# Designed miniproteins, single chains, continued (3), part 7

Each design is a single chain, and the fold is of that chain. pLDDT is the mean over its residues in the fold that is shown.

## One batch from the design tools (miniprotein)

Design m8222
Fold by ESMFold2-Fast:
Structure m8222 (fold): chain A 84 residues (1-84)
Amino acid sequence: MLSELEERILELLSQRPLSAAEIAEALNRLYPELPRVSPATVRKHLERLKKRGLVEEDPERPGYYRATPETEKEILEKIRKKQL
């Protein structure tokens, strides 16, 4: 099972690709009830999520992460179909 922090990371990444620094800043600002995190701490959580197949590195932007195509397919499909 995911920690609360990891669940919030997935929620953020399902909306758009973010760097570890951007995720740390968003978590510290939006979820003050959660433990304060550094970009290095976020990277450790991203590594665990990546091993679970829930996030991946953005192939177009080194250092950025996104939810996997399977987990975010519905969100990306809704955005893309708005253009079709």
Scores: mean pLDDT 73

Design m8223
Fold by ESMFold2-Fast:
Structure m8223 (fold): chain A 66 residues (1-66)
Amino acid sequence: LEERLEELERRVEELRARGADPELIDQARKSLENARKYYEQGDMASAQAHLEAAELLIEQAERSAE
């Protein structure tokens, strides 16, 4: 889970640098922050749900980047 969090955090920063939709980037960051918070609390189910939400937002941001 931690490795996947780091991977998605990296992808968000790359997309931001490439000019992806800033609203989608902001929402993805918030989902990743929530996923990390739940992971640190030991709530793996909530961490996974927020991680999946972030993945969908990242996918949409990738489609918005030219």
Scores: mean pLDDT 80

Design m8224
Fold by ESMFold2-Fast:
Structure m8224 (fold): chain A 57 residues (1-57)
Amino acid sequence: MKVYQALVDIPQVNEEMLAVRKGEKLKLVKEVSDEYWLVQNAKGEVGLVPKNFLKEI
């Protein structure tokens, strides 16, 4: 099971991205590119985040 934790607060800069708080746990849905992953939060919201701000737990 691939679960990740946000290292920093990530703002929603466009409609495709997910706003994330530092320490929030995210499930990997799909690796869309080398820089951006599609993830899901605990509320079931899905969006893109920069993978470099995530740590596997």
Scores: mean pLDDT 80

Design m8225
Fold by ESMFold2-Fast:
Structure m8225 (fold): chain A 58 residues (1-58)
Amino acid sequence: MSAEAEADIDAISDRALAGMPAEQVLKELRELAEKYGLPFHEVAEALSDRLAARQAAA
């Protein structure tokens, strides 16, 4: 995955933790997957990993 795609996933993760509705998060993940030509499951797993890492760091 590119550094740009990873940065966009980090931004979605930050907004999700700030209280963005789950339906909006899902929409942004789909748009990101399409933008970078990535399988949806890869961006979903990356977001899940980022959220888990932030939870562990808190």
Scores: mean pLDDT 79

Design m8226
Fold by ESMFold2-Fast:
Structure m8226 (fold): chain A 98 residues (1-98)
Amino acid sequence: NERVKEALELIESLKRGLELQVKYRNEKRPLTPEEIEQLRAALEALERNLYPMLAKENGLDVSGLSEEEIRALLSPEEQEVLDAYQELLELGRKALNL
């Protein structure tokens, strides 16, 4: 289950980056509206590609499937990736409200 591990590591890395932005102090400036928009676009792009990536790993044809239907076809470990991503989105929302 190497790709699930890679996905979790990627989410963890992005989460750590967002936590650093949320905990901004000292030598760094607050995020600009433009940087907030870039972060939002990056999170949306990740979300758009995450479900197809996980389904492709399992050899599933996701053509015409909803995200809910794709989620139902995933293993518990793969569903854990989606749950971790939900935490990342929540952290991103907090960062974007700074």
Scores: mean pLDDT 63

Design m8227
Fold by ESMFold2-Fast:
Structure m8227 (fold): chain A 68 residues (1-68)
Amino acid sequence: MPSWAELVQEGFKLLGELNKLVKKSGDEELKKEYQELARKFEEALRNSDVEALREVNEEFKRLLEKVK
Protein backbone atom coordinates (compact mmCIF):
# COMPACT_ATOMS: atom_id res chain seq x y z
CA MET A 1 0.00 0.00 0.00
CA PRO A 2 1.28 3.52 -0.70
CA SER A 3 2.54 5.46 2.33
CA TRP A 4 0.83 8.61 3.61
CA ALA A 5 3.71 10.71 2.19
CA GLU A 6 3.35 9.04 -1.24
CA LEU A 7 -0.43 9.65 -1.28
CA VAL A 8 0.02 13.32 -0.28
CA GLN A 9 2.71 13.85 -2.94
CA GLU A 10 0.55 12.15 -5.61
CA GLY A 11 -2.48 14.26 -4.61
CA PHE A 12 -0.59 17.56 -4.91
CA LYS A 13 0.78 16.49 -8.31
CA LEU A 14 -2.68 15.54 -9.61
CA LEU A 15 -4.22 18.73 -8.16
CA GLY A 16 -1.57 20.81 -9.98
CA GLU A 17 -2.15 19.01 -13.30
CA LEU A 18 -5.93 19.49 -13.06
CA ASN A 19 -5.54 23.17 -12.11
CA LYS A 20 -3.49 23.78 -15.28
CA LEU A 21 -6.14 22.05 -17.43
CA VAL A 22 -8.99 24.00 -15.76
CA LYS A 23 -7.21 27.31 -16.47
CA LYS A 24 -6.57 26.35 -20.13
CA SER A 25 -10.06 24.94 -20.87
CA GLY A 26 -12.28 27.69 -19.41
CA ASP A 27 -14.81 24.87 -18.75
CA GLU A 28 -17.05 25.84 -15.81
CA GLU A 29 -18.16 22.21 -15.22
CA LEU A 30 -14.53 21.04 -15.04
CA LYS A 31 -13.74 23.97 -12.69
CA LYS A 32 -16.63 22.98 -10.39
CA GLU A 33 -15.49 19.31 -10.28
CA TYR A 34 -11.91 20.43 -9.60
CA GLN A 35 -13.02 22.71 -6.72
CA GLU A 36 -15.08 19.90 -5.12
CA LEU A 37 -12.15 17.47 -5.30
CA ALA A 38 -9.70 20.11 -3.98
CA ARG A 39 -12.03 20.62 -0.99
CA LYS A 40 -12.16 16.85 -0.31
CA PHE A 41 -8.35 16.65 -0.62
CA GLU A 42 -7.87 19.44 1.98
CA GLU A 43 -10.36 17.74 4.33
CA ALA A 44 -8.55 14.39 4.01
CA LEU A 45 -5.24 16.11 4.84
CA ARG A 46 -6.75 17.90 7.88
CA ASN A 47 -8.20 14.62 9.21
CA SER A 48 -5.13 12.47 8.28
CA ASP A 49 -7.65 10.17 6.57
CA VAL A 50 -5.67 7.73 4.40
CA GLU A 51 -8.81 6.13 2.91
CA ALA A 52 -10.36 9.50 1.96
CA LEU A 53 -7.04 10.69 0.48
CA ARG A 54 -6.78 7.50 -1.61
CA GLU A 55 -10.37 7.95 -2.87
CA VAL A 56 -9.76 11.62 -3.77
CA ASN A 57 -6.58 10.68 -5.68
CA GLU A 58 -8.59 8.11 -7.68
CA GLU A 59 -11.25 10.77 -8.45
CA PHE A 60 -8.48 13.15 -9.63
CA LYS A 61 -7.19 10.40 -11.96
CA ARG A 62 -10.71 9.74 -13.32
CA LEU A 63 -11.27 13.44 -14.01
CA LEU A 64 -7.88 13.66 -15.80
CA GLU A 65 -8.83 10.66 -17.98
CA LYS A 66 -12.10 12.36 -19.00
CA VAL A 67 -10.20 15.53 -20.06
CA LYS A 68 -7.60 13.62 -22.13
Scores: mean pLDDT 82

Design m8228
Fold by ESMFold2-Fast:
Structure m8228 (fold): chain A 55 residues (1-55)
Amino acid sequence: SARDVILRVAEHDTGVAAATVRRAIDAGASPEELARLLGISPRAAQSLIDAYRAA
């Protein structure tokens, strides 16, 4: 699925497992919470959340 592709890209870019990223987004993590988890900017985290939810 498009969501699985997005999560695999996030895993490759951040080193955080796709399953962990999926769980965080599905649990309603804020952009700030996801940014801290992944070591990225809140803007990048918002873009990731938006892309995942649109997929």
Scores: mean pLDDT 88

Design m8229
Fold by ESMFold2-Fast:
Structure m8229 (fold): chain A 61 residues (1-61)
Amino acid sequence: SLEGEILATLAYMYLALAKRSKDPEVRKELVEKAIELADELSQMGFTEEAERIRKEAESLL
């Protein structure tokens, strides 16, 4: 689904920005946005991609 690809791309963009952020508050907000997108992907049936995003997000907290 094109929608799933867009959501996954946005999630990875937020994670990339989080990795570059030196501000812990900004990093947390970006990680939380990526997790929210992972939850949406999971609801759409993209469970494997959602799990990959969540694992990467957890590594940044």
Scores: mean pLDDT 86

Design m8230
Fold by ESMFold2-Fast:
Structure m8230 (fold): chain A 67 residues (1-67)
Amino acid sequence: MLEREVTEGVALILFGVGKLLASKGELEEAAEMLRKALELLEEAEASPELIEEVRAELKRVEEELRK
């Protein structure tokens, strides 16, 4: 299924970029990239483990933004 494979691939790139931005303290940009990655992974029906990993990272970044 080509569309699913492409969507998951793009989501993994966004996840990587989001983690990099978070490590640099660019929390707002990191949160945007991680939200997009999570949305695409859910659309692609990716593994629950991968979805949970991205969700956990997004939650961590969003909690830092709220403090």
Scores: mean pLDDT 81

Design m8232
Fold by ESMFold2-Fast:
Structure m8232 (fold): chain A 52 residues (1-52)
Amino acid sequence: TDDELRQRALDAIVRSQREGFDAASTAGVLVQAGLLSPDDADRLAKEAAAQV
């Protein structure tokens, strides 16, 4: 379940980057929504940036 949440978050950040939003900004919104920790947000933002 945590891995599924992480994968959904990564997919959302990648999708937002393709739409012209910054990965770090999208990850920050997910932290504010309580879906990611700050550490997970930093990691996933870097991973998403590498994919786009």
Scores: mean pLDDT 78

Design m8233
Fold by ESMFold2-Fast:
Structure m8233 (fold): chain A 68 residues (1-68)
Amino acid sequence: MVSDLEIARAVALIAAAVSYNALTRAGKPDEAQALRDRAFARIDAAKTPEEVQEVYRELLAEADRILA
């Protein structure tokens, strides 16, 4: 069945997609694409669920900063 790492990656990828859509709708498509590309690269490079959780937290914080 799916590993904890795979589940963590799936959750983080969903968060990245949601953040991308929010930033794009806010009129910031370049920032949205840059954030998504960085998030996808970091999620792919992460080797543990804990590393993916850190990427997830940083992704949300970065999206909040761009939206502010």
Scores: mean pLDDT 81

Design m8234
Fold by ESMFold2-Fast:
Structure m8234 (fold): chain A 86 residues (1-86)
Amino acid sequence: MEKAEEILRLIIEAIKAFEEGDYEKAIELLEEAARLAREAGPEFEPVAELAEEAKRALEAGDERKFAVYATAAALEAIGLLIDLEL
């Protein structure tokens, strides 16, 4: 649960940074979230992939695609935290 909590926190902070217009911080937080998800184990691979896609979307200036992938990453991480299958 510890890893899932930290990964979710980073994703939420990335979304918050994006809403505040700090795209560089959002990208850094998503990169850290993806890194921690990869280290946490194979069950976290979907979270890592979604966080990486959200990061790439922001780097490309695709704010809508960022919102979709960042939200999906957060929901996947929440599922891992509370045993929900998403």
Scores: mean pLDDT 83

Design m8235
Fold by ESMFold2-Fast:
Structure m8235 (fold): chain A 95 residues (1-95)
Amino acid sequence: SSTLQALIRQIQAQLAQDPDNWQLWTRLGSAYRRLGDYDKAIYYYQRAIALDPNNWVAWYNLGQVYDARGDTDAAQAYYQRAYDLSGDADIAAQV
């Protein structure tokens, strides 16, 4: 959508000034996931995880992307990692 494209441009401008901000990389991944661009979503979530491996949101969102692609084994592994980091019972229900 035009709103998501505007958000992506804003996040990319912020990342140009703060490339080590894992929250911005996570938000960029989520924007691409919402566009259905799963390859870019995966790439940017992996960037966020490389900066902060304790970022359970990025792990959980990777699980959702792989689940949407039919890769249940990968999805379960990412959901398990998100659960281990967050302790959230709703995430545990997807493992």
Scores: mean pLDDT 86

Design m8236
Fold by ESMFold2-Fast:
Structure m8236 (fold): chain A 61 residues (1-61)
Amino acid sequence: SMRREYQQAVARAVGLTLRAIGAELDGDEEAKREALEELRRLAEEHPELREFVEKLIEKLE
């Protein structure tokens, strides 16, 4: 269902955000880059989340 897919996409965005924060605290620039790239891909796959995800990326950069 579209609702379930949306909820799963939001959960993934949150998980990737936490991964990026964890990577930054560990000084792991590669892991942070990968998490941000996955967030960008998620925004492309789910245009309805684009504004939300782009704001997350901006705060993490």
Scores: mean pLDDT 83

Design m8237
Fold by ESMFold2-Fast:
Structure m8237 (fold): chain A 68 residues (1-68)
Amino acid sequence: MSPLQQEVIELLEEYEKLVEEDPSVSEEEKRRIKKGLQNLKEFSKTASEEELQWLKRYVEQQIKKVKE
């Protein structure tokens, strides 16, 4: 696994944990988000470096929004 793939997977796992710990997110939304994150993890295994850079930026922005 490339270092960038590893970073993306770790960011996806951090985002999943933040969503799980957020009491303002409904159980239904948590399930939907977790399924989406699992799909993104699978995507990251075959993604190009450009796609991984985009995904990394996207996930970092989502994490920032949750922390605000």
Scores: mean pLDDT 81

Design m8238
Fold by ESMFold2-Fast:
Structure m8238 (fold): chain A 95 residues (1-95)
Amino acid sequence: SQLQADLERLLEAMELVNKGIRYLKEGKYDEAAEYFKKALELDPGNVFARIGLAEAYLKQGKYEEALKIAKELYDRMPDNTYVKELLKKAEEKLK
């Protein structure tokens, strides 16, 4: 079943996002970025993985890459407070 395969893929993506968040909290930004990227391979539309990857890039000093993701998120979700904060943080680092 396509629906069953899609649900399994989304669940695996969420598990990878949770691992990425754990690595971010531990200050392991390279591992965090790797897990968020893996989550996006399974679920390219995953908002939490995109936010996490941008936060990991900010912590790694990859400000241009973080800004690109933050702008794409802001275009889709301009009223999201986390996305607004992420965009502001990325823009401030490139001044």
Scores: mean pLDDT 88

Design m8239
Fold by ESMFold2-Fast:
Structure m8239 (fold): chain A 55 residues (1-55)
Amino acid sequence: MLEKAKEAAEEIARIRKEELGWSEEDAKRFLEKALELVEEYGEQIIGLAESMLGK
């Protein structure tokens, strides 16, 4: 899940760069922030969701 979330963030950054004309720096900053959030909280959110749905 976490790895797929990172891949999704990279893909979104690429699409935004190509379709919305984001600069390389803007895309990089977005990706860095998104990956920080995914790594910091993604595991906790996924674990909580799995626990709640599994019970």
Scores: mean pLDDT 69

Design m8240
Fold by ESMFold2-Fast:
Structure m8240 (fold): chain A 73 residues (1-73)
Amino acid sequence: SLVEEAERLREEGRRLIEEGERLIKEGREKLAKAKTVEEVTEAIGTILRGIGLRVEGELLLRRAERLLSKVYP
């Protein structure tokens, strides 16, 4: 059902957002401690990956909301 699909998307979206926030935090901590160009690049890469996961999670949540709007107009 659309409700079951929306629930699955919401669960996955929340998980991706949580993982993204974890990576952003780790990347920021690494960036604060970075002493070389390579360390700065790795830290920024980690932050960008985290942002990507958060955005993907947010898109899944929006898709879930759109599916639910078809059931609860």
Scores: mean pLDDT 89

Design m8241
Fold by ESMFold2-Fast:
Structure m8241 (fold): chain A 70 residues (1-70)
Amino acid sequence: TAAYEDDIAKALKLVKEGKWEEAEKTVSPRALQAAYAFAAAKGDPRFEEKLRELGMEDVLEQLRIGEAGL
């Protein structure tokens, strides 16, 4: 669990630095997708588009349901 969470944190750091390719190389696709989901949950619309490109529309829908509940 801790290792997976660390990978997500590394992916987020690299993505914030604009190092998208390095993030993909450093962590698993699953960890990278989770990092995008966390960023999208904070209201960054750029990451919503990334999740759609990766085929993770279910994650986006779940985040929107949470927001709709207010």
Scores: mean pLDDT 65

Design m8242
Fold by ESMFold2-Fast:
Structure m8242 (fold): chain A 65 residues (1-65)
Amino acid sequence: SSEAEAILKEAIEAARKGREAFEAGDKETARKYYEEAIRLAEQVPEDFMARLVIRESREGLEELE
């Protein structure tokens, strides 16, 4: 659906911003965006790309610890 596509797009963008913040050393901002990416992607859990976003964002959160 167009709604699922919009959610996926937002999840991908949040994950991208999380990665950029992580690379810049901004751990607080990186955590915020990774958590947002997971929250959004969990709304479309049957989508392959959404599962990749969840995996990458969880890995990012683990690296922040």
Scores: mean pLDDT 88

Design m8243
Fold by ESMFold2-Fast:
Structure m8243 (fold): chain A 72 residues (1-72)
Amino acid sequence: GEKEKIKKEMLKLIGEILRLIGEKFDLQQQLAKAKAAGDAATAAALEAQIAALDAKIAALLKQMDELSKKLD
């Protein structure tokens, strides 16, 4: 039972990571447009949001690594 429970949690984390990667890609596209338009305020806000997403992705990847080790 425990191995199956860990696999379900890993699948959930994979889904969350993929969603955040997609969100980051969208924000990077918006950032490129803001920079091209000379909108420094919007660019700064988008850079902060991208940094926050990078931190969330890193935390989820660490959780994935910890769960993966339990499947040994």
Scores: mean pLDDT 88

Design m8244
Fold by ESMFold2-Fast:
Structure m8244 (fold): chain A 86 residues (1-86)
Amino acid sequence: MEELEKLLEELEEAVKKNDVEKVKELLEKIVKLAEEDPSLIPYAIERLEKLTGLAIEQNNLEIVRILTDAIGRLLQIQAQAELAQR
């Protein structure tokens, strides 16, 4: 959780600065953490949805797309993790 929170704080800063490359880098790290611990996914999605709202307000459609793609990836990982414990 602490590592995820740190990455999310850095991601918020990158979104505010419209730093597309940093947003991509941080999202890959967040997705990797979620693959290792899927219990983090609901919280990560909640935070990414809030950041997507911020990106919409900033009219940065590229960051909106990247954030929504990441949310989709997290939902897929969550579904796969639930199926694997069947």
Scores: mean pLDDT 85

Design m8245
Fold by ESMFold2-Fast:
Structure m8245 (fold): chain A 96 residues (1-96)
Amino acid sequence: SEKIEELRRKVAEELREFAERAEELGLDEAARVLRDAAERIETEARTVREIASTVTATLIELVGIAEEEEDEEKSEKIRELALELARRINKIEEET
């Protein structure tokens, strides 16, 4: 489906942009998780459900990283990135 291909492309692009932002903030593990998620969307996700499942798993993993983070400022930045990512993905899904 053309719409599924567009959704997959937009979601992967957004994940890569958030990975770059995380890396600029020194959140190296979060950046890796986001890059891995983008690659998984591009190479493995074939349905809207699989795209949504991958995004949900990524958000859960980011929250887990934030919970294990001893630096309170870094923990808060990871949580803020996860919330903003969720909002942007929801917008992409509504517009596609």
Scores: mean pLDDT 87

Design m8246
Fold by ESMFold2-Fast:
Structure m8246 (fold): chain A 57 residues (1-57)
Amino acid sequence: TEDPEARELLEREVRLTMELMGAAVDVRFTGDEEARERAERLAREINRLAEELAALL
C-alpha cells in the first residue's frame, strides 16, 4: 500500500501473529491459563488491526 499508516498496521499484525503462534505452542504443551489468556488478547488485537487496515484500504 502507499499509505504508511496501513503499512505500519500490517507490519504490527504480522508481529502479533507470530507472538500468537508462540502463545498457542505454550498452551499446547503446558496448558498454562496465562498463556491462553495471552493468546486470546493477541487474537483480539490482531482482529482490531485487520479492521483498521481494511478501513484504510
Scores: mean pLDDT 77

Design m8247
Fold by ESMFold2-Fast:
Structure m8247 (fold): chain A 68 residues (1-68)
Amino acid sequence: MEPLDPVEVAKKLLEDNTIENYLLIVSQVENSPATEEQRKIAEEAKKKIPKEELEEYEKKLKEALAEE
């Protein structure tokens, strides 16, 4: 059995059409080494996430970097 390709995982998550899976794609790409294909999939997922959910995610990333 071949290890599951991260690109294929991201495509499957995109296909499931849930906000949670879209956020998962974005967080995985931003918090780990990612291919160009994974980043393109994350950009598409980002467009499908409601503004409020995306804003909350970005706020948490900023807080983690700021060490409050």
Scores: mean pLDDT 70

Design m8248
Fold by ESMFold2-Fast:
Parts: structure tokens; sequence; C-alpha cells
Structure m8248 (fold): chain A 60 residues (1-60)
């Protein structure tokens, strides 16, 4: 999966999570993809931004 495809998929999952922030399965899938993205050094900053967005969604 390309970095662009991975980011797009994470953003789609974050959009779904905004509709149901307590969906454990969606949270789990999003976290796994974020871990994959964070392992790519060039995408680390983007992974951190998306992690913050996930945290904001699930904290409510």
Amino acid sequence: MSIEELIKKIKELLEKLKENPKDIDLIHETVLLLIELSQIPSAKEEAEKLEKELREIVEK
C-alpha cells in the first residue's frame, strides 16, 4: 500500500469514527493503520497528526 493510499484509508476510518466514536472495531482498525504509517520515517509527522485526531474523536 502506498503512503497516499494508507493516509486516505485512515482518513475514511476517522470519518466513520466521528459517526460512532465508541466503535471498538473501527478504533482497532484505525490504530493498526496508524502503526503501519508511523513505521515509515517520511510519514511520521502525518501519523502523529492523525493520531491526535483519533484521540480527539474517542475522548468524547
Scores: mean pLDDT 81

Design m8249
Fold by ESMFold2-Fast:
Structure m8249 (fold): chain A 56 residues (1-56)
Amino acid sequence: MERARELAERALEAARAGDKETALRLGGEAVRLAREEGDEELAREIQLELGRLLGM
């Protein structure tokens, strides 16, 4: 089930492009999907990496 990972990658690309709104929207969706699949580790990794790229 790669949907959460795909959305996470798109969110990270948006963050690198300076599109904070898209990065936060896609990142939030990726975290939600990861939690639904029981992958709390992935959800945490997404939050940490987005935080680093967005300066949070």
Scores: mean pLDDT 79

Design m8250
Fold by ESMFold2-Fast:
Structure m8250 (fold): chain A 79 residues (1-79)
Amino acid sequence: SAYRKKAEEYEAKGKEAEAKGDYFTAGQYYAAAGYYYLQAGDLEKAAEMFEKAADAFEKAGDTETAEALRALAERLRAK
């Protein structure tokens, strides 16, 4: 689906930003990937992306956003 392809594009961009140490940018891209995986109906991949986004935001110093994304990932895995 178009949503899955967009999710994969953002996941790749998140990985590139993370490799460069651009943790805030990585968090934004991983979160975008998570939302597109949700639109594609892939709850497991969405949860993985939100967990990666949370880790990236925590490394960037944004603990509040990280906690919210971890909670979202946990809810998706519980379904």
Scores: mean pLDDT 89

Design m8251
Fold by ESMFold2-Fast:
Structure m8251 (fold): chain A 60 residues (1-60)
Amino acid sequence: MSLAAALYAAGRILASAGDYERAVENFKRALEIEPDEEIREELARILEEAGRLEEAEEVR
């Protein structure tokens, strides 16, 4: 398993728990290691759920 995949998995778990701040941090770190369209789309969705709409549009 890659480090990016591990960070992505951690981010998803944190988001499901409502910890959007840490979820976003993990997704951003995953994208820095491995640019992945699926991770980028998930990050945008979590930013929208957190009310961070401008950042969500920038990531898309």
Scores: mean pLDDT 81

Design m8252
Fold by ESMFold2-Fast:
Order: sequence, then structure tokens, then C-alpha cells
Structure m8252 (fold): chain A 66 residues (1-66)
Amino acid sequence: AAAERERLRQRGEEFIQKGDEAYKKGNYKEALEYYSQAIRDYMAAGDEELATRVAEKAAEVQKKYE
């Protein structure tokens, strides 16, 4: 349903915000965990483009965690 997709997208946005906060604190592992949750929510919402953008961001953070 459209309302369900909107809920998942909003939750994904919240996880991105939490991931960004963790990243600013240098908690790269925690940031990656939040971005992973956002990707799942966007995929479940059918928002492949948003999921891809978060995956690109997670890849950038992963390089710093490594």
C-alpha cells in the first residue's frame, strides 16, 4: 500500500540521520549498521534509486572503517 511504502521510506530517512550522527562521531561501524537498515527499508518500499544512493554512501564509510 502507498501508506506502507511512505512509512518505510520515512523510517529509512530516520536511519540515514542516525547513521550520519554516528559517522560524525567517528562511529563508522554503527553508521554502517544504520545505513544497512535504511537500504533494507528503501528496498522494501520499492525505492531502488534511494537504496542505491545509501549503498554508495555506505561504501564511502566502509573505506574509512577498513
Scores: mean pLDDT 83

Design m8253
Fold by ESMFold2-Fast:
Structure m8253 (fold): chain A 81 residues (1-81)
Amino acid sequence: SRERQLLVAKAVGYELLAIGHELEGDWRGAGEAYKEAGDLYAELGDRETAIRYYELAVEYYRRAGDEEAAAEAERRRREVE
């Protein structure tokens, strides 16, 4: 469906955005983009990919010193595991 195609396109867009933030050294931006990608893959039913992106979000939020955002990403990871 077009709805599924849109979710896939958005997920890929956030993956590319996260890589862009990594290249710029924006760890908070990378964490946020990986979290959004994780949410979209969870909605698509791809739990393995969602977990992987939530783990990346946790790592980057911790690198940014954002413990609250890291805890939320970890909670989302546990919900799909």
Scores: mean pLDDT 89

Design m8254
Fold by ESMFold2-Fast:
Structure m8254 (fold): chain A 78 residues (1-78)
Amino acid sequence: SLVEEVQLLKAILPDLPEDERRRLIRSTAQYLLEKAKELGNEEAIKHAERALQSVDEGRFDEAVEHLLKAAEEIEKAR
């Protein structure tokens, strides 16, 4: 599931260098944003966009929380 994939990402992030953490969070957020747009899920879109903003600000924990919420909203719609 998307939620399980984001939970796995959260588990590995502390062991990665900052540039790799930023890259993985950003790519995951972009993937979830595309899925949210395909579904027309406004809440998932907002959370994915907030994850992108948070990662750009270096707030990785906040970004991951938004990724989890986006994934939950996408799965709830299916």
Scores: mean pLDDT 86

Design m8255
Fold by ESMFold2-Fast:
Structure m8255 (fold): chain A 65 residues (1-65)
Amino acid sequence: SMAEKRKELLRLIGEILRIIGEIFDLELELKKETDPEKIEEIKKRIKELEEELERLKAEMASLEL
């Protein structure tokens, strides 16, 4: 039903916003970080979150079809 699709869409939007916020915080941390090892750790975490974000966007797109 449209109501069930709407609930799922809102849930996915909430998760997407949470991940975007986490990426934003990590990008700010990355700008301040001078330790090469920590820079690589932050970059790896951002990449993992970007991959999760793309997966959630694909899931959201499948609900619009």
Scores: mean pLDDT 86

Design m8256
Fold by ESMFold2-Fast:
Structure m8256 (fold): chain A 86 residues (1-86)
Amino acid sequence: SEEEKLRQELARTIAAAEIMVVAAEFGLDNPAFSRADVERDIAGAEELIKKAEELASKLPEYQDEVNEWIERLRKRVEELRARLAA
């Protein structure tokens, strides 16, 4: 079904966003990674989070649970942005 396809795409998008956030967190704590590498991973995570929000808007039955995951990713991205700005 179209709903199943959207759910699968949403799950993959959230997973991809989490991978980018983890990569940015790792890079920020690792001297082998440049500020530019971390900024690229954060930007990638932001785009994937935006896509996840758009997909979630098409799946109202799942929005409460999905919005909790998206909000957690948003907070981690905000923390990463704050660390880079310091």
Scores: mean pLDDT 86

Design m8257
Fold by ESMFold2-Fast:
Structure m8257 (fold): chain A 92 residues (1-92)
Amino acid sequence: GNKVKQAAQELIEQARKRGAEAEVEVQGDEATVRLIGASVGMKIAAVGGATEAMLRGAEVESEVEGDTLTLRLRGASQEDIAAALKAIAGGI
C-alpha cells in the first residue's frame, strides 16, 4: 500500500478538524506540505514534526506567508516522508 498517501490523507483530515486546510504533494524523494488558515500553534507543531525528518538526513525548508505554512522535504525516503507527515498530523 502507499503509506505516504495514507499519511497525507491523515494530515488533510487533522487540519480540517482544526479549521485549516492541508495540501500535500509528493514527487520521488521530495514532499511539499502547505497548511492554509493555520494558527501560530499549528505552524510551530508542524515545523517540529518536520524537524524529525532532518535528523534522518532530509533537507527541510519552511516558509510562512500570512496564515499559510509551506514545508518542503528533500532527499527523504518514502518511509521518512510518511513518518514526517504523521508527526505533523499528530502535532496539529
Scores: mean pLDDT 79

Design m8258
Fold by ESMFold2-Fast:
Structure m8258 (fold): chain A 75 residues (1-75)
Amino acid sequence: MSTLRLLGVRIDADGNIVATVYDSALGRTEEWSVPAVRETTSADGVVTLTPASAAEREALKAQLTAALQAVADAT
Protein backbone atom coordinates (compact mmCIF):
# COMPACT_ATOMS: atom_id res chain seq x y z
CA MET A 1 0.00 0.00 0.00
CA SER A 2 1.16 3.58 -0.61
CA THR A 3 2.87 5.18 2.40
CA LEU A 4 2.59 8.74 1.02
CA ARG A 5 -0.48 10.99 1.18
CA LEU A 6 -0.57 14.30 -0.67
CA LEU A 7 -2.16 16.91 1.63
CA GLY A 8 -1.85 19.90 -0.70
CA VAL A 9 0.21 21.89 -3.19
CA ARG A 10 0.58 25.69 -3.05
CA ILE A 11 2.60 28.53 -4.59
CA ASP A 12 4.52 30.42 -1.91
CA ALA A 13 5.28 34.16 -1.65
CA ASP A 14 8.58 33.64 -3.55
CA GLY A 15 6.82 31.80 -6.41
CA ASN A 16 8.09 28.34 -5.41
CA ILE A 17 5.82 25.30 -5.70
CA VAL A 18 5.42 23.76 -2.22
CA ALA A 19 3.90 20.31 -1.68
CA THR A 20 2.79 19.11 1.77
CA VAL A 21 3.06 15.31 2.03
CA TYR A 22 2.26 12.94 4.90
CA ASP A 23 4.53 9.89 5.09
CA SER A 24 2.70 7.18 7.06
CA ALA A 25 5.80 4.93 7.20
CA LEU A 26 7.71 7.69 9.04
CA GLY A 27 4.64 9.14 10.82
CA ARG A 28 5.47 12.72 9.79
CA THR A 29 4.38 15.57 7.53
CA GLU A 30 7.02 17.07 5.21
CA GLU A 31 7.09 20.08 2.88
CA TRP A 32 8.81 19.66 -0.50
CA SER A 33 9.74 22.84 -2.39
CA VAL A 34 10.52 23.26 -6.10
CA PRO A 35 11.70 26.66 -7.43
CA ALA A 36 9.52 27.92 -10.29
CA VAL A 37 12.14 29.56 -12.54
CA ARG A 38 12.68 29.46 -16.29
CA GLU A 39 16.18 28.91 -17.71
CA THR A 40 16.89 30.73 -20.98
CA THR A 41 20.14 30.33 -22.95
CA SER A 42 21.00 33.11 -25.40
CA ALA A 43 22.71 32.57 -28.77
CA ASP A 44 26.08 33.51 -27.19
CA GLY A 45 25.70 30.87 -24.44
CA VAL A 46 24.66 33.18 -21.58
CA VAL A 47 22.24 31.44 -19.19
CA THR A 48 19.55 33.64 -17.60
CA LEU A 49 17.19 32.50 -14.83
CA THR A 50 13.83 34.29 -14.86
CA PRO A 51 10.86 33.80 -12.51
CA ALA A 52 8.14 31.62 -14.01
CA SER A 53 4.96 33.40 -15.12
CA ALA A 54 1.71 32.93 -13.17
CA ALA A 55 0.49 30.53 -15.89
CA GLU A 56 3.76 28.56 -15.79
CA ARG A 57 3.55 28.31 -11.96
CA GLU A 58 -0.03 27.01 -12.17
CA ALA A 59 1.05 24.48 -14.83
CA LEU A 60 3.98 23.32 -12.65
CA LYS A 61 1.66 23.10 -9.62
CA ALA A 62 -0.78 20.94 -11.63
CA GLN A 63 2.03 18.70 -12.95
CA LEU A 64 3.59 18.28 -9.49
CA THR A 65 0.16 17.57 -7.95
CA ALA A 66 -0.54 14.89 -10.59
CA ALA A 67 2.93 13.32 -10.19
CA LEU A 68 2.76 13.23 -6.37
CA GLN A 69 -0.82 11.91 -6.43
CA ALA A 70 0.31 9.13 -8.81
CA VAL A 71 3.13 8.21 -6.39
CA ALA A 72 0.68 8.29 -3.44
CA ASP A 73 -1.80 6.08 -5.35
CA ALA A 74 0.86 3.54 -6.42
CA THR A 75 0.36 0.04 -4.99
Scores: mean pLDDT 73

Design m8259
Fold by ESMFold2-Fast:
Structure m8259 (fold): chain A 55 residues (1-55)
Amino acid sequence: GPAEAAARGRNARLAGEMLKDERLRELGTQAYEAGKAGDAARAEEYVRQASELGG
């Protein structure tokens, strides 16, 4: 749901900050904001993009 997607976005943002990965940090931030706004589909899309950077 949106809250879970927001939490995953927050974790991706933190990972981006730790790894100095600007794009991962940005995607995590976008996922977190979309999830907080209740847009689960958009948040999950950003989480998917962030996951592709770590794969």
Scores: mean pLDDT 82

Design m8260
Fold by ESMFold2-Fast:
Structure m8260 (fold): chain A 60 residues (1-60)
Amino acid sequence: MELIEKLYDEDPEVRLEAAKELGEIGDPRFVVPLQRLFNEDEDPEVRKAAAEALKKIAEK
């Protein structure tokens, strides 16, 4: 999936936008990629976006 590939982009703005979009879609298949982003990403804003996306998916 092209959106999941964007979670591994070199640009933190691209990763942040992809995390937000995956959270809005709310598919539980995105949980593992978003957990990796939250745990491993160097950018704190990207980690926050991943956490919010995971929270939205958990609410569904």
Scores: mean pLDDT 80

